Designed miniproteins, single chains, continued (3). Designs and how they scored, part 36

Each design is a single chain, and the fold is of that chain. pLDDT is the mean over its residues in the fold that is shown.

## One batch from the design tools (miniprotein)

Design m9308
Fold by ESMFold2-Fast:
Structure m9308 (fold): chain A 94 residues (1-94)
Amino acid sequence: SAAARLAALLAALRAAADAALEAMRNGDQVSFERHVAELEDLAVRILLTLADLGAPEERIAEVQRLFSELARALRAGDEARARAVLDRIEALVR
């Protein structure tokens, strides 16, 4: 089901974000960039899934904005902001 697919994508997003934060803490730039690329791919898939589910345009736009904010927080090394934004994404898409 589309709902089950969305739940799986959100779980993968959380795992990729946690892996990116761990790579950042370990100074592993190569793994960090790989996990950020995974997050960007998952973001596109989540947005397409929301559109397929008939989510309102304003919700899709807000989720897209939050994904951009998540990427900026991760690249800035702001772990607290990255976690807060991720929680907001999960709340908004659920």
Scores: mean pLDDT 88

Design m9309
Fold by ESMFold2-Fast:
Structure m9309 (fold): chain A 61 residues (1-61)
Amino acid sequence: SEGERLYAEGRYEEAAALYREEIARDPDNALAWLNLGVALKAAGRVAEGDAYVEKGQALFL
């Protein structure tokens, strides 16, 4: 996806913005929540990223 490309390029904030758009379209998309969390952690926003990873993991249950 474009988010994966931005992440690979180190453009973590732009990747996070795309994953937020995916969540807005489908809030049940657990993978989008996980990807948002990973991108935020890579951007240095570790506590915020961890919260989104936990949300994504909960949606798999």
Scores: mean pLDDT 84

Design m9310
Fold by ESMFold2-Fast:
Formats: C-alpha cells, structure tokens, sequence
Structure m9310 (fold): chain A 59 residues (1-59)
C-alpha cells in the first residue's frame, strides 16, 4: 500500500544518506503524526536502528 511503500523508500534513502540521530527522531515523529499502523511504525523504527548499528560497524 502507499504507506508501506513510502516507509520503505524513506528507510532506503536514510540508509544511503547516513542519517543522524536527529533525522531518525524526525522520522519517528512523522510516523506518529500520520497515525500509521503500529505494526508498520514499530518495524520501521526497529529497522532504522538495525541499519544504523550496521553502518557504524562497517565504518
């Protein structure tokens, strides 16, 4: 659906641009404001944290 597609694109773009902690918080706030499904919101946040951890290990 539109929400799921937009969320995945946001995750991929954030991973490429090397997001800061502030940007991750902005994404979290947007998800809450849009009132998205809790399952999608939780998955997006968990995925963002995992990606950030992997990038720091690779760096």
Amino acid sequence: SFEEEAIKRAREEAAKVEPTEEELKLVEEVIKKENLDPELAEEVLDHAVAVSAKKEKAA
Scores: mean pLDDT 61

Design m9311
Fold by ESMFold2-Fast:
Structure m9311 (fold): chain A 94 residues (1-94)
Amino acid sequence: MEYNKKGKEYFEKGKYDEAIKYYEKAIEEGPEEVRYEAYFNLGLVYKKLGKYDKAVEAYDKAIEIAKKVGAPMEKILEIDIERGLLLIEVAVSK
């Protein structure tokens, strides 16, 4: 939880490299419940950086882990919506 919170703080400040570092620590050291949130947040950072393939990969990992740990359906839908919006954004940018 602490690493996800720090990552989000850096993300909000536009310090994307620091945000990635803290989300990666949350993935390495956190329980599965923390890991899916970290993957979701990592996907949001990659989207901001225009790294769309990495963003989609992170969202897919977040959904996989969230389903595995029985995360609330609202949380799973939130990740799936962000993934879908990213794919639409990429499509309309062509």
Scores: mean pLDDT 83

Design m9312
Fold by ESMFold2-Fast:
Structure m9312 (fold): chain A 53 residues (1-53)
Amino acid sequence: AREAAARAAAQAVLDFNAGRISWAELDAALAAARAAGVTPLELTRAVAALQAA
C-alpha cells in the first residue's frame, strides 16, 4: 500500500543516514515508493514521524 511504501522509504532514508544500508538499497526503496504514488511531501512527513518516535 502507498502508506506502507512511504514508511518503508522513510525507514530506508534513516537507515542510509545511519550507515546501515547502501545507496542501491535506498534507491530501490525510493523507486518502490514512487511507483506506489508516494509524493515527496508524504515521504518527508513519514521521515519526521519516525524521527519523532
Scores: mean pLDDT 81

Design m9313
Fold by ESMFold2-Fast:
Structure m9313 (fold): chain A 85 residues (1-85)
Amino acid sequence: SVVDLQSKLIEAIKNKDEEAAEKIVKKIAELEAASPESQKALINLVKDFLENPSEENAKLLAGRIAPKNPVLQKQILEELLKILK
């Protein structure tokens, strides 16, 4: 499911495993029938967050991972912010 893949993506990001994160993003994009441009944008946001972990980048990443689910966006943001502390 997309939710299971989103959870795995968060774990890959927490582990700083860029390769695993990119593979998971591609699987999410396939399930959501996302455009190549949308997929590349999410991959770039993951890379940006891993290289510069900031609250601003965490918010952008959470919004792109779960654009139609505000509750999940908040949960993702809280998990990503744990990396900054």
Scores: mean pLDDT 81

Design m9314
Fold by ESMFold2-Fast:
Structure m9314 (fold): chain A 70 residues (1-70)
Amino acid sequence: SLKEEAEELLKKAEELEKKGKELLAEGKELLATATTLEEIQRGIGTVLRGVGLLTEAYLLKKRAKELLES
């Protein structure tokens, strides 16, 4: 059913959101303690990966809402 599909999308979104927030926290810590260009680049890359997962989570939540409103 559409409700079951929406629930699975929300579950996946929650997992991605948790991982994305974890990567954002890690990236922020890396940037706060960075003393070299390599460390800065690693921190930025980690933040960008976190943003990517949060964006995917947002899109999955949007799809779930559309299914529930159909």
Scores: mean pLDDT 89

Design m9316
Fold by ESMFold2-Fast:
Structure m9316 (fold): chain A 64 residues (1-64)
Amino acid sequence: MNEVEALRLLEEMAKRSTDPEVRKALQEAIEAYRNGDKEKMKEALEKLKDVPGARYYLEQLLKS
């Protein structure tokens, strides 16, 4: 999976999430990625660790 694909999937998850805390964490992760803020991305990853797929896609972005 490439970064562009992982980012698009995270954005789609944020739009479709019914849990407002999960949606906020996904939006914060996407914003942190766009700003190059790996520390905030790791904080968002911790909040999303129990969300299937989100952790995987965010880990792909962190490896970049």
Scores: mean pLDDT 79

Design m9317
Fold by ESMFold2-Fast:
Structure m9317 (fold): chain A 58 residues (1-58)
Amino acid sequence: KEKLKKAAEMLEKLLNKELEEIEWEALNSDLSEEQAKEVMERIFEAMEYKPKSVSLKG
């Protein structure tokens, strides 16, 4: 659960608006296996497209 909570924090920074729809308070407290899976799915999807959102071009 600690690793899931930490992942949720990183996810919040990567896709803040996605987390806003997810009850962040529930993630921060205690996670059930079902809730943890939902968070993981969100993280995976965000990570897949997030790299395109950030670009190192000046």
Scores: mean pLDDT 56

Design m9318
Fold by ESMFold2-Fast:
Structure m9318 (fold): chain A 56 residues (1-56)
Amino acid sequence: IDPEIVQEIIRLLAEESPLSQRELAEYLGISQATLSRVLSGEARVSPELAERIVSE
């Protein structure tokens, strides 16, 4: 799956999910700082993170 599509999925999860950004980051197995950077477009979704999201 394309990392840009995974970034959009993460953004939608952050907007629609009742979870806080910290809780969503814990669910995805990343730091809240990493999640914030992905949401702001400062960081690309790593292949490892993309695989984790597709598997969950």
Scores: mean pLDDT 72

Design m9319
Fold by ESMFold2-Fast:
Structure m9319 (fold): chain A 116 residues (1-116)
Amino acid sequence: GGPVGAAGARAAAEGVGAGEGAEARVEGATATVTGGEGPGGAGAAAGAAAGAASGPAGRAELAGNTATIDAGSGAGGAGAAAGGAGGAAAGAAGAGEESGARGGEEGARRAREAAA
């Protein structure tokens, strides 16, 4: 899926969160999100915005925490969600990952049951 990946990266770059993605990385939280870039997709979006290969140590340090952010990233668009719309990673991530990520999991379960 080469062209789809290119379109996704371009959307993040042309989006308002392009520079904020890199800035959010210095918050420390986004460096953690990069850990999910493997299977989680959320980290892939954060990696695209903050540096594809990820931060120096954030990936390994809070790898478990990336599972929480994954749900939030899937909701609004990987780059925007992971980097935060305004760059208020602490605030947006706290609300998104705690409420949105957990709510997203419950929402996905409810949607899955409704669809089934």
Scores: mean pLDDT 36

Design m9320
Fold by ESMFold2-Fast:
Structure m9320 (fold): chain A 70 residues (1-70)
Amino acid sequence: MEELEELKKKLLEKIGEIIRLIGEILDLELKKERGEISEEEAEKKIKELEKRIEELKKEMKEIEEKIKEL
């Protein structure tokens, strides 16, 4: 049962990271709309953040599978 709590904690940490990255994407979109950064710079940074979110989603899926096997 200890393992389940550890896996849940890891899932929550990954969810927190995804939320932070989504917040950064939102900030970049707002800065682009306000003309504080170029469209090219915003798109490049957003693409990098989206890639990180996809990697985190893959990690979360692996953790969810481990929880289901318990």
Scores: mean pLDDT 83

Design m9322
Fold by ESMFold2-Fast:
Structure m9322 (fold): chain A 71 residues (1-71)
Amino acid sequence: SELEREIEEGVVRVALAVIDLYIDSPKLTDEELQRMVELLDELAERARKIGAEDLAKRAEELKKRLLEKLE
């Protein structure tokens, strides 16, 4: 339903915003960074399933930034 789609979009949007707030924290461990990469893959898939391509791209950009920190 449209309501279920809007709820899912809101959940994905808020989750990405929270990750973005913490992504540059020097307190994140390598294990936490790896777990966030997995979560971003899940969020990108969820965004694509509801047609929110903008949110999927945002998740992919945040994932790229996290992978750069693991080098």
Scores: mean pLDDT 86

Design m9323
Fold by ESMFold2-Fast:
Structure m9323 (fold): chain A 89 residues (1-89)
Amino acid sequence: MKALTDEQIEAAIKAADDAAAKGSNSVAAQLYNLVGESYYAQGDYEKAIAAYEKAIELDPDYQEALDNLARVYRKLGEYEKAEEVYEKR
């Protein structure tokens, strides 16, 4: 997947917050997942984790966001935290 620019990430976060305010939590979760993947591609793992956690908060059954969060923890060598991600559902 092609990484977003910083300006596109800011636009995606604003669009996600707007979607959530309108009750479109699934759309907001998808946008936060995209933000997380973009930060992951940039090597900003802390911001990637925050974005994926927000996606999961908005849609706890969003398997792709759960898998992506676990992937970041594995990348950081945090294998126990990677397994715990699935318990937040």
Scores: mean pLDDT 81

Design m9324
Fold by ESMFold2-Fast:
Structure m9324 (fold): chain A 62 residues (1-62)
Amino acid sequence: MSEELWKEIEAGVLYVKAAVLRVIADRLEKQATDEKSRIEAENLRKQADEYETQADKLLAEA
């Protein structure tokens, strides 16, 4: 019981982290005046994708 619930909580936290990173990336992209900001936004989106993949794996194991 506790381990399954913990995996769901961890997955939830990872989904929230991914959502936050996507919001930050969108904001950076809209405010982007240079190449560095554009690269930063792209890197944040890739990190968000990784968090979502980790969350999906945790839910599949729960």
Scores: mean pLDDT 81

Design m9325
Fold by ESMFold2-Fast:
Structure m9325 (fold): chain A 75 residues (1-75)
Amino acid sequence: PKEDPEAAAEEYRKRLAQNPEDWRAWMSLGEAYFLLGKNEEAAEYYRKAADILRSQGNEELADILYKKADELLAE
């Protein structure tokens, strides 16, 4: 979709201010930052989503997001 990634990131930040345990919003924020070329911040947000998923017992999805974050920081 032709959505502004900066506007999308701002909406996800607002959502997370209301519900900081929303791993989907953390993941979406990571995707928005990746589209902005901000790989370090994108990786941090994917890891936050993964930490929440892991705390909820969803190890498989958490591992996928940790791996995605590591790939963003790889040369």
Scores: mean pLDDT 81

Design m9326
Fold by ESMFold2-Fast:
Structure m9326 (fold): chain A 65 residues (1-65)
Amino acid sequence: GALEDARGALRGAETALAEKSLAAAKVALHQSQEALDIARREGDEEAIRLAEEAIRLAKQGMELA
């Protein structure tokens, strides 16, 4: 579901940031954007919030790699 997808995306973004991997950060950004689209379609406010945070962290990971 949307919440599970958003939590997965957030974990991926956190891992990419910790590993300082540009490739992982790019994958995390893509997955986070897909999770946000699903969350918006389902109207899950918690999933939207988590997916937006995942996008922010993935973008930060890309800048720091």
Scores: mean pLDDT 86

Design m9327
Fold by ESMFold2-Fast:
Structure m9327 (fold): chain A 97 residues (1-97)
Amino acid sequence: FPKPSKAQAQLTLAIMELSLGIKELEKGKAEKAAESAELAARILREAAKISRYPELAEEAARLAEEAARYAREGKLEKAKELLEKARDLAAEAIERE
């Protein structure tokens, strides 16, 4: 396999943080989940600057930020749904050429 691009590497790191956030929500750790979601959003915005499909990374970042807000409001199921959608968009961005 060819070496992953810098954008693909950053998107992979974002997916790891989104997945961690989902696990934290499942454990009822709302604040830790919000912190993971906010870190993922920052990584996604940086990935968007160097991605061939910035729109996917930007939408994923927006969903991650909204998930952090819902987690802090105690709406854990809604936060989880948004993080899962953000993860799927980030994965799509990695797969596209």
Scores: mean pLDDT 87

Design m9328
Fold by ESMFold2-Fast:
Structure m9328 (fold): chain A 56 residues (1-56)
Amino acid sequence: SRDENLRRVVDALKELGADKASDKEIAERAGVSQATASDTAGITAEALRRIGDELD
């Protein structure tokens, strides 16, 4: 479930724009609580790096 929440948050950030997405917008788009979105913010950076690494 944590990995799925991370994926949903990453997808939401890709749609909203990673540098402009607020906790509320992430929570609404990903379908998670604001607390979960906030806790996931640090892990989201790791997910973005993983996506970048897999491209090249």
Scores: mean pLDDT 66

Design m9330
Fold by ESMFold2-Fast:
Structure m9330 (fold): chain A 61 residues (1-61)
Amino acid sequence: MRLSPGELRVLMTLARLGVVTVAELAEALGVSQSTVSRNLRALEARGLVERTPRGYRVAAG
């Protein structure tokens, strides 16, 4: 599966930090929340990340 640079960066940051909010990801990556939300949506559609009550994380399976 081919990921965009933005999607890969979000996924790697989630893998490092665990469960994080859109705002925390935006600050960690130095990008807008809208950019993070777009990348998270694409990754969620691919089954690579999942939404939890506390934020987003890498999918456990």
Scores: mean pLDDT 80

Design m9331
Fold by ESMFold2-Fast:
Structure m9331 (fold): chain A 73 residues (1-73)
Amino acid sequence: MEEYEKLALEHLRLALEALAAGDWAAAREHLARAAEYFGKALEARLGDTPEARELAEAFRAHLEAQLAALEAA
């Protein structure tokens, strides 16, 4: 559980570094990985439930949409 949270935070940090460098492609990749590990952390906490999976997927979709909007601005 803690391992997935650590990986999620690490990829989030890398995504922010990529954004600071203007590398939108790298930022998207790292945000996607952060969302994946965040989903695994939620599954470990809440159990293997449809609700945990839906929440993780919704979070990933929301991050992707926000990043696309920022890139288009």
Scores: mean pLDDT 75

Design m9332
Fold by ESMFold2-Fast:
Structure m9332 (fold): chain A 79 residues (1-79)
Amino acid sequence: VAELMEEAVRLTREALASEDLEEAVRLLRRADELAREAGDLAYASGDPEDQALARRGLAEITALLRANEEKARAIAEAL
């Protein structure tokens, strides 16, 4: 869970920093896949710590997207 969510956050940062929109779309799509997998695993584990970690990672991704709203919107429209 932790490793998947850390990778999802990292890829989200790379997507927002990328000057290539096609690359940004690919990175953000992969980040979404990893975040979903981490969330599913955390739910299946029944472990409150894993669930809290997944929620914190998702909150960080959300904050990054909100801080870079114009870029995030451009990527989302291309998804």
Scores: mean pLDDT 78

Design m9333
Fold by ESMFold2-Fast:
Structure m9333 (fold): chain A 84 residues (1-84)
Amino acid sequence: MEDLKEVVEAADYIEENPEEVEEALAQLSPEQQELAREAIETLKEIKRLVEEGKIEEAEKLLEEFKKELTERLRAERERRAAAA
């Protein structure tokens, strides 16, 4: 339950810091930028589901999103570490 609230707050943080997000995205490839944009949309969708009381649906989306985000961050970290 608390994880969902944390994700909702993270979505708000992203919206409050659009320039920082844009700068981070600018360091990514166009393909990765597209994936990151989709991730942001997923966070907003999770927030919508939570507000509608669809907690189970929100948790399923969060679990899938976490897997995709973890893989994405892992690939980015590995790429950056290899480039260092």
Scores: mean pLDDT 73

Design m9334
Fold by ESMFold2-Fast:
Structure m9334 (fold): chain A 61 residues (1-61)
Amino acid sequence: MMSMEELIEKMLEAIRNKDLETYKELVEYAKKHYSEEELKEIERRILSEILRNDIEVEQIP
C-alpha cells in the first residue's frame, strides 16, 4: 500500500503538472484505501503545501 506521504507527494506533482488524469487516479486510490477522516487530512495537507510553497494551481474541472 502506498504511504500517505507518498500519495500526497504524487498528488502535488500531478497538480504542478496539471495532469488531471493522474490526479483523478490518485483520488480514487485514496478513496479505496483511506477513511473519510484520512481523506480530509490528505486534502488539508495538500492545501497547506500549495499555500506554503506558493504553488501555482488552477481549479481543475
Scores: mean pLDDT 74

Design m9335
Fold by ESMFold2-Fast:
Parts: sequence; C-alpha cells; structure tokens
Structure m9335 (fold): chain A 95 residues (1-95)
Amino acid sequence: MYIVGADDRQLQIIETHLGQSFTRLDSVDDAIRLASPGSNVAVFGSTDGDATRRGQQLENAGLNIIAIGTTTGSTLSITPTSQSGIYIFSGLQRS
C-alpha cells in the first residue's frame, strides 16, 4: 500500500496505528502511476484543502482512500470524508 504527503516520522505513527506497512511516495502522480486500480492508499497534505484535493485525484484514478488527513508541526489530523469506501482513522498520537 502507498502513502502520499507524510514524512518518515508521520509514516511510523500511521503504520503503528493502522497495523499496516506503507511505501512512501513523493507525489499523487507517483501513486496513480504505481498503484493498481482498486488498491488502498493513504493521503496527507499540509492543509485540509491540499489533503482533500490529493484524495480526490487518487479516488478519480480508481484508488481507495483508507486514511486522509493533514500534517502540520508535530500533530497529525484526520479529516472525515463522505466518499464511499474510505476508512477514516482517528486518535493518531501527536509526533
């Protein structure tokens, strides 16, 4: 599974919380190119708008968003979505 928009520290927290391993990718375009259609991905942005835009791009490419949120300072935030097939995770610890 792939993750976009998280640093190594944030990746460790997310993997610990979800009990799953992710491969970090630098961009949404890399995730769209490398992930198989229907694959589960996690997406983070520096703002809610950035995270939502990235999530929409990934979903439009046929990927399932299992986690979406923002990464600012030492805190991970998860934004609820109304999109079908998204698993929303809350209660991630501050880094």
Scores: mean pLDDT 67

Design m9336
Fold by ESMFold2-Fast:
Structure m9336 (fold): chain A 68 residues (1-68)
Amino acid sequence: AQALNQQGRDLFAAGRYEEAVALYEQALALDPNYFAAWWNLGEALEALGRFEEAAEYREKALALAPDF
């Protein structure tokens, strides 16, 4: 899960947001409690202009780490 999340972050930094989303989704398929992947998926969706979906994914991240 961490390796897929890191690859997703590398793609996000390169501006390859749709590919980053796919890797974050794979990370979450392996570990659905992985806070960082939920948050990063939300950021990538926001970069794609998918604001409503981004907000939903960030809420899931906050539910897993409310004291963040």
Scores: mean pLDDT 78

Design m9338
Fold by ESMFold2-Fast:
Order: C-alpha cells, then structure tokens, then sequence
Structure m9338 (fold): chain A 94 residues (1-94)
C-alpha cells in the first residue's frame, strides 16, 4: 500500500541521514531538516497535481497551508513534513 511504501521510505531516509551524518561528521539534525524540506516540496507538488486531477480544491488549499506554516516557522519543517505525508496518504485513499 501507499502508507506501507511511505513508512518504508521514512525508515530508509532516516538510515541514510544517520549514515551520511556519521561518515562525513555532519550534524544529523541539519541533514534531517534538509531532507524534510525536500520531502515537503515534493509532497506539495503532488498535492497540487491531485487537486487539479480530481477537481477538488481541498488538496491545493491544504498544500498552501503547509507552505505558509513552513514560511512562518522554518523550525517546524519536521512537523510540516509529517503532516504533508499524512495528507498525501489520505488524498491517495480518497
């Protein structure tokens, strides 16, 4: 399922971040935040596409809310990434 694939992706990403941080002596938190930001950007793009494809503005509205949240507080990138993935999983089920 999409939810199982997303969970597998999260586990793999965590392992990669930890491995890279250790190997190159980089701050794991900073790397994690960069990966979370990239994930939010990719998820927002997909939500905008789904909104257009389904003719349902709710997905686009939620995507814009996530962007605004991140713009207002960049330190919440991890929380925003988690919300974005949950929203994408929900949108794909509907």
Amino acid sequence: SLEEALERGRELTRGIVEWLAKKYNIDAKSLGELFAKLLVEATVEELLRLSEQKGDPRYAEEARRLIEELKNDPSKVGEVADEAIRLLAKARRE
Scores: mean pLDDT 76

Design m9339
Fold by ESMFold2-Fast:
Structure m9339 (fold): chain A 80 residues (1-80)
Amino acid sequence: MEELKKELEEKTEKIEKELVEYLKEKGASEETIELAREAARLLLEAMIAKHIEGDEETAARLYAEARRLMEEVVEGLKKI
């Protein structure tokens, strides 16, 4: 499971970097970019909780929060 945790961390970091670059190219605000970074971090924590720790309740809460932040990111992009 330690190897899976490392893979999740590395893949999430890559996805976060790609998402941030995409948002910058689209002219997203710094606030929108920070929300995207926070959402990515919460998604990583949710995946670790679910797949490594077996804590489905914590994972569900973290997924819900990450989704809420991503909805704010999408709304921020619509204002561009």
Scores: mean pLDDT 80

Design m9340
Fold by ESMFold2-Fast:
Order: structure tokens, then sequence, then C-alpha cells
Structure m9340 (fold): chain A 59 residues (1-59)
């Protein structure tokens, strides 16, 4: 299903972000940039989840 594909993609993206964040520990600029990217992704994830829940309720 589309939701399962979205969930798997989200998990893969989260792993890549975490790995990049760890690599950025020796680069404060990169680490800060990754932290902000994680915050934006989390916000988008919450909005997407709410939209999917609403779409499922409407279907």
Amino acid sequence: SLLEEFRRGQEAAERLIEEARRRGENDPSLAEKMRRAEELVEGMRREAQAAFDAALAAA
C-alpha cells in the first residue's frame, strides 16, 4: 500500500539522516544543518500523517 511504502521510505531516510549526523560530529556546521533538517522532516512527517489519517477517514 502507499502508506507502507511511505513508512519504509521514512525509515530509510531517518537512518541516512542519523548516519550523516554522526559523521557531522567533527563538523559543527554540518551537524547544526543536519539538526535543522531533522526538525523540518519531523514537522513534515506529522503533517503528512495527519493528512493520510484524514484521507483514510474520508475514504
Scores: mean pLDDT 73

Design m9341
Fold by ESMFold2-Fast:
Structure m9341 (fold): chain A 61 residues (1-61)
Amino acid sequence: AEEKYKELLRAIGETIRYIGDILDAELNGASQEEIEELREKLKEALERAKKLAEEYDKLKK
C-alpha cells in the first residue's frame, strides 16, 4: 500500500511536470513536432497514473 501510494505520487508529479513542459514549449514557440512528442509523453504518464490510482484504490478498498 505504502509503495503503491509513493509510486502514484511520482506518476502524478511526472504528469504535472510534462504539463509544465508543454506550456513552456507553447509560450517559447517550440516546433509542432516537439509539442506533439511532449503530448505523447504526457498521455503515457496519465495512463500510468490512472492504472496506479486504480490499483491503489483496490488495496485501500
Scores: mean pLDDT 80

Design m9342
Fold by ESMFold2-Fast:
Formats: C-alpha cells, structure tokens, sequence
Structure m9342 (fold): chain A 80 residues (1-80)
C-alpha cells in the first residue's frame, strides 16, 4: 500500500541520516556517540512498534541493527 511505501521511505531516510550521524560522531567523545546511537536506534524501534506490516517491521529491525553497528564502529575508532 501507499502507506507502507511511505513508512519504508521514512525508514530509509532515517537509515541514511543515522549512518551519516555515526560517521560525524567518530570525531566526538564515547559518551556522545553512545547517546546519539541510542537516540537513532530508538527511531527504528518506534517505527517497528507503529507498523502493522510484518515486512516493514523486519526492514526497520534490519535498519536499526545497521545503525547500531555503525555507532559501535564509531565508538571503537574513538577508543582505538
């Protein structure tokens, strides 16, 4: 449906924004990276909880995992 397509488009934008934020966060502190990571991952948890479509929920979980991994990589670069 158009509604599911719009929700997926929002999720794809949040993924792109989250990945870009993780790249920039690598120049900050570990505490700032952890906070930004939690806030960005929470967006996908909210989208998944609000979606009635199982496929959309799966996509949001995958996007959330990708963003989480990107922030973990950024934190690792700061700690290295």
Amino acid sequence: SKEVQEQLALGEKALADGLATAQKAASGTPEEVEKAGRENVAKFDALAAQSKDPEARWHFRVYGAEVKAAFQAAEGKIKA
Scores: mean pLDDT 84

Design m9343
Fold by ESMFold2-Fast:
Structure m9343 (fold): chain A 55 residues (1-55)
Amino acid sequence: SALEARFRAALEQARGVLSPEELRRAEDAGRRGVASGDPELGARLAMATLAALLA
């Protein structure tokens, strides 16, 4: 999805700013959505987590 592609791009940009632990938290949110069978929910949770970590 477009949201998943956007998340991947944002995560790559954040690699120079966020710690490995913070990046792992964002990725874990994405995996949670996949496990529930809803990758769009996963992408939204991952983006929200990434935004919170960058704030």
Scores: mean pLDDT 73

Design m9344
Fold by ESMFold2-Fast:
Structure m9344 (fold): chain A 111 residues (1-111)
Amino acid sequence: ASASQDVSFPLAAGDYTLEITLTNTGPAPVRVTLTLASGPALSVNGVPARPGDTLLEAHLAPGETLPVTLALSVPEAGTVTLRFDAESAGAVAVQVEVTLRDAAGAVVWAA
């Protein structure tokens, strides 16, 4: 089984912290892939990323919760779209929580 979800948010140029919590609420192990689906070229943890690039890959056992923090550097304002793809041999049920903080630590976006 597979499932996907896109999240989109506008960003001004600057530095951000992306906080992601992935929880596998399903009965089967899942693989979750986070891709930069669209937006300006940016850096993730100091590494250049562009649309189509994989930012994160995780394997979650049933009931597992994985917190992930990514440092984003955005050189030009634009709308960023992130895609979460989850795949399993069994049923897929993954909860995704996303919080974006600016350089001062203020929450600028959440889902």
Scores: mean pLDDT 85

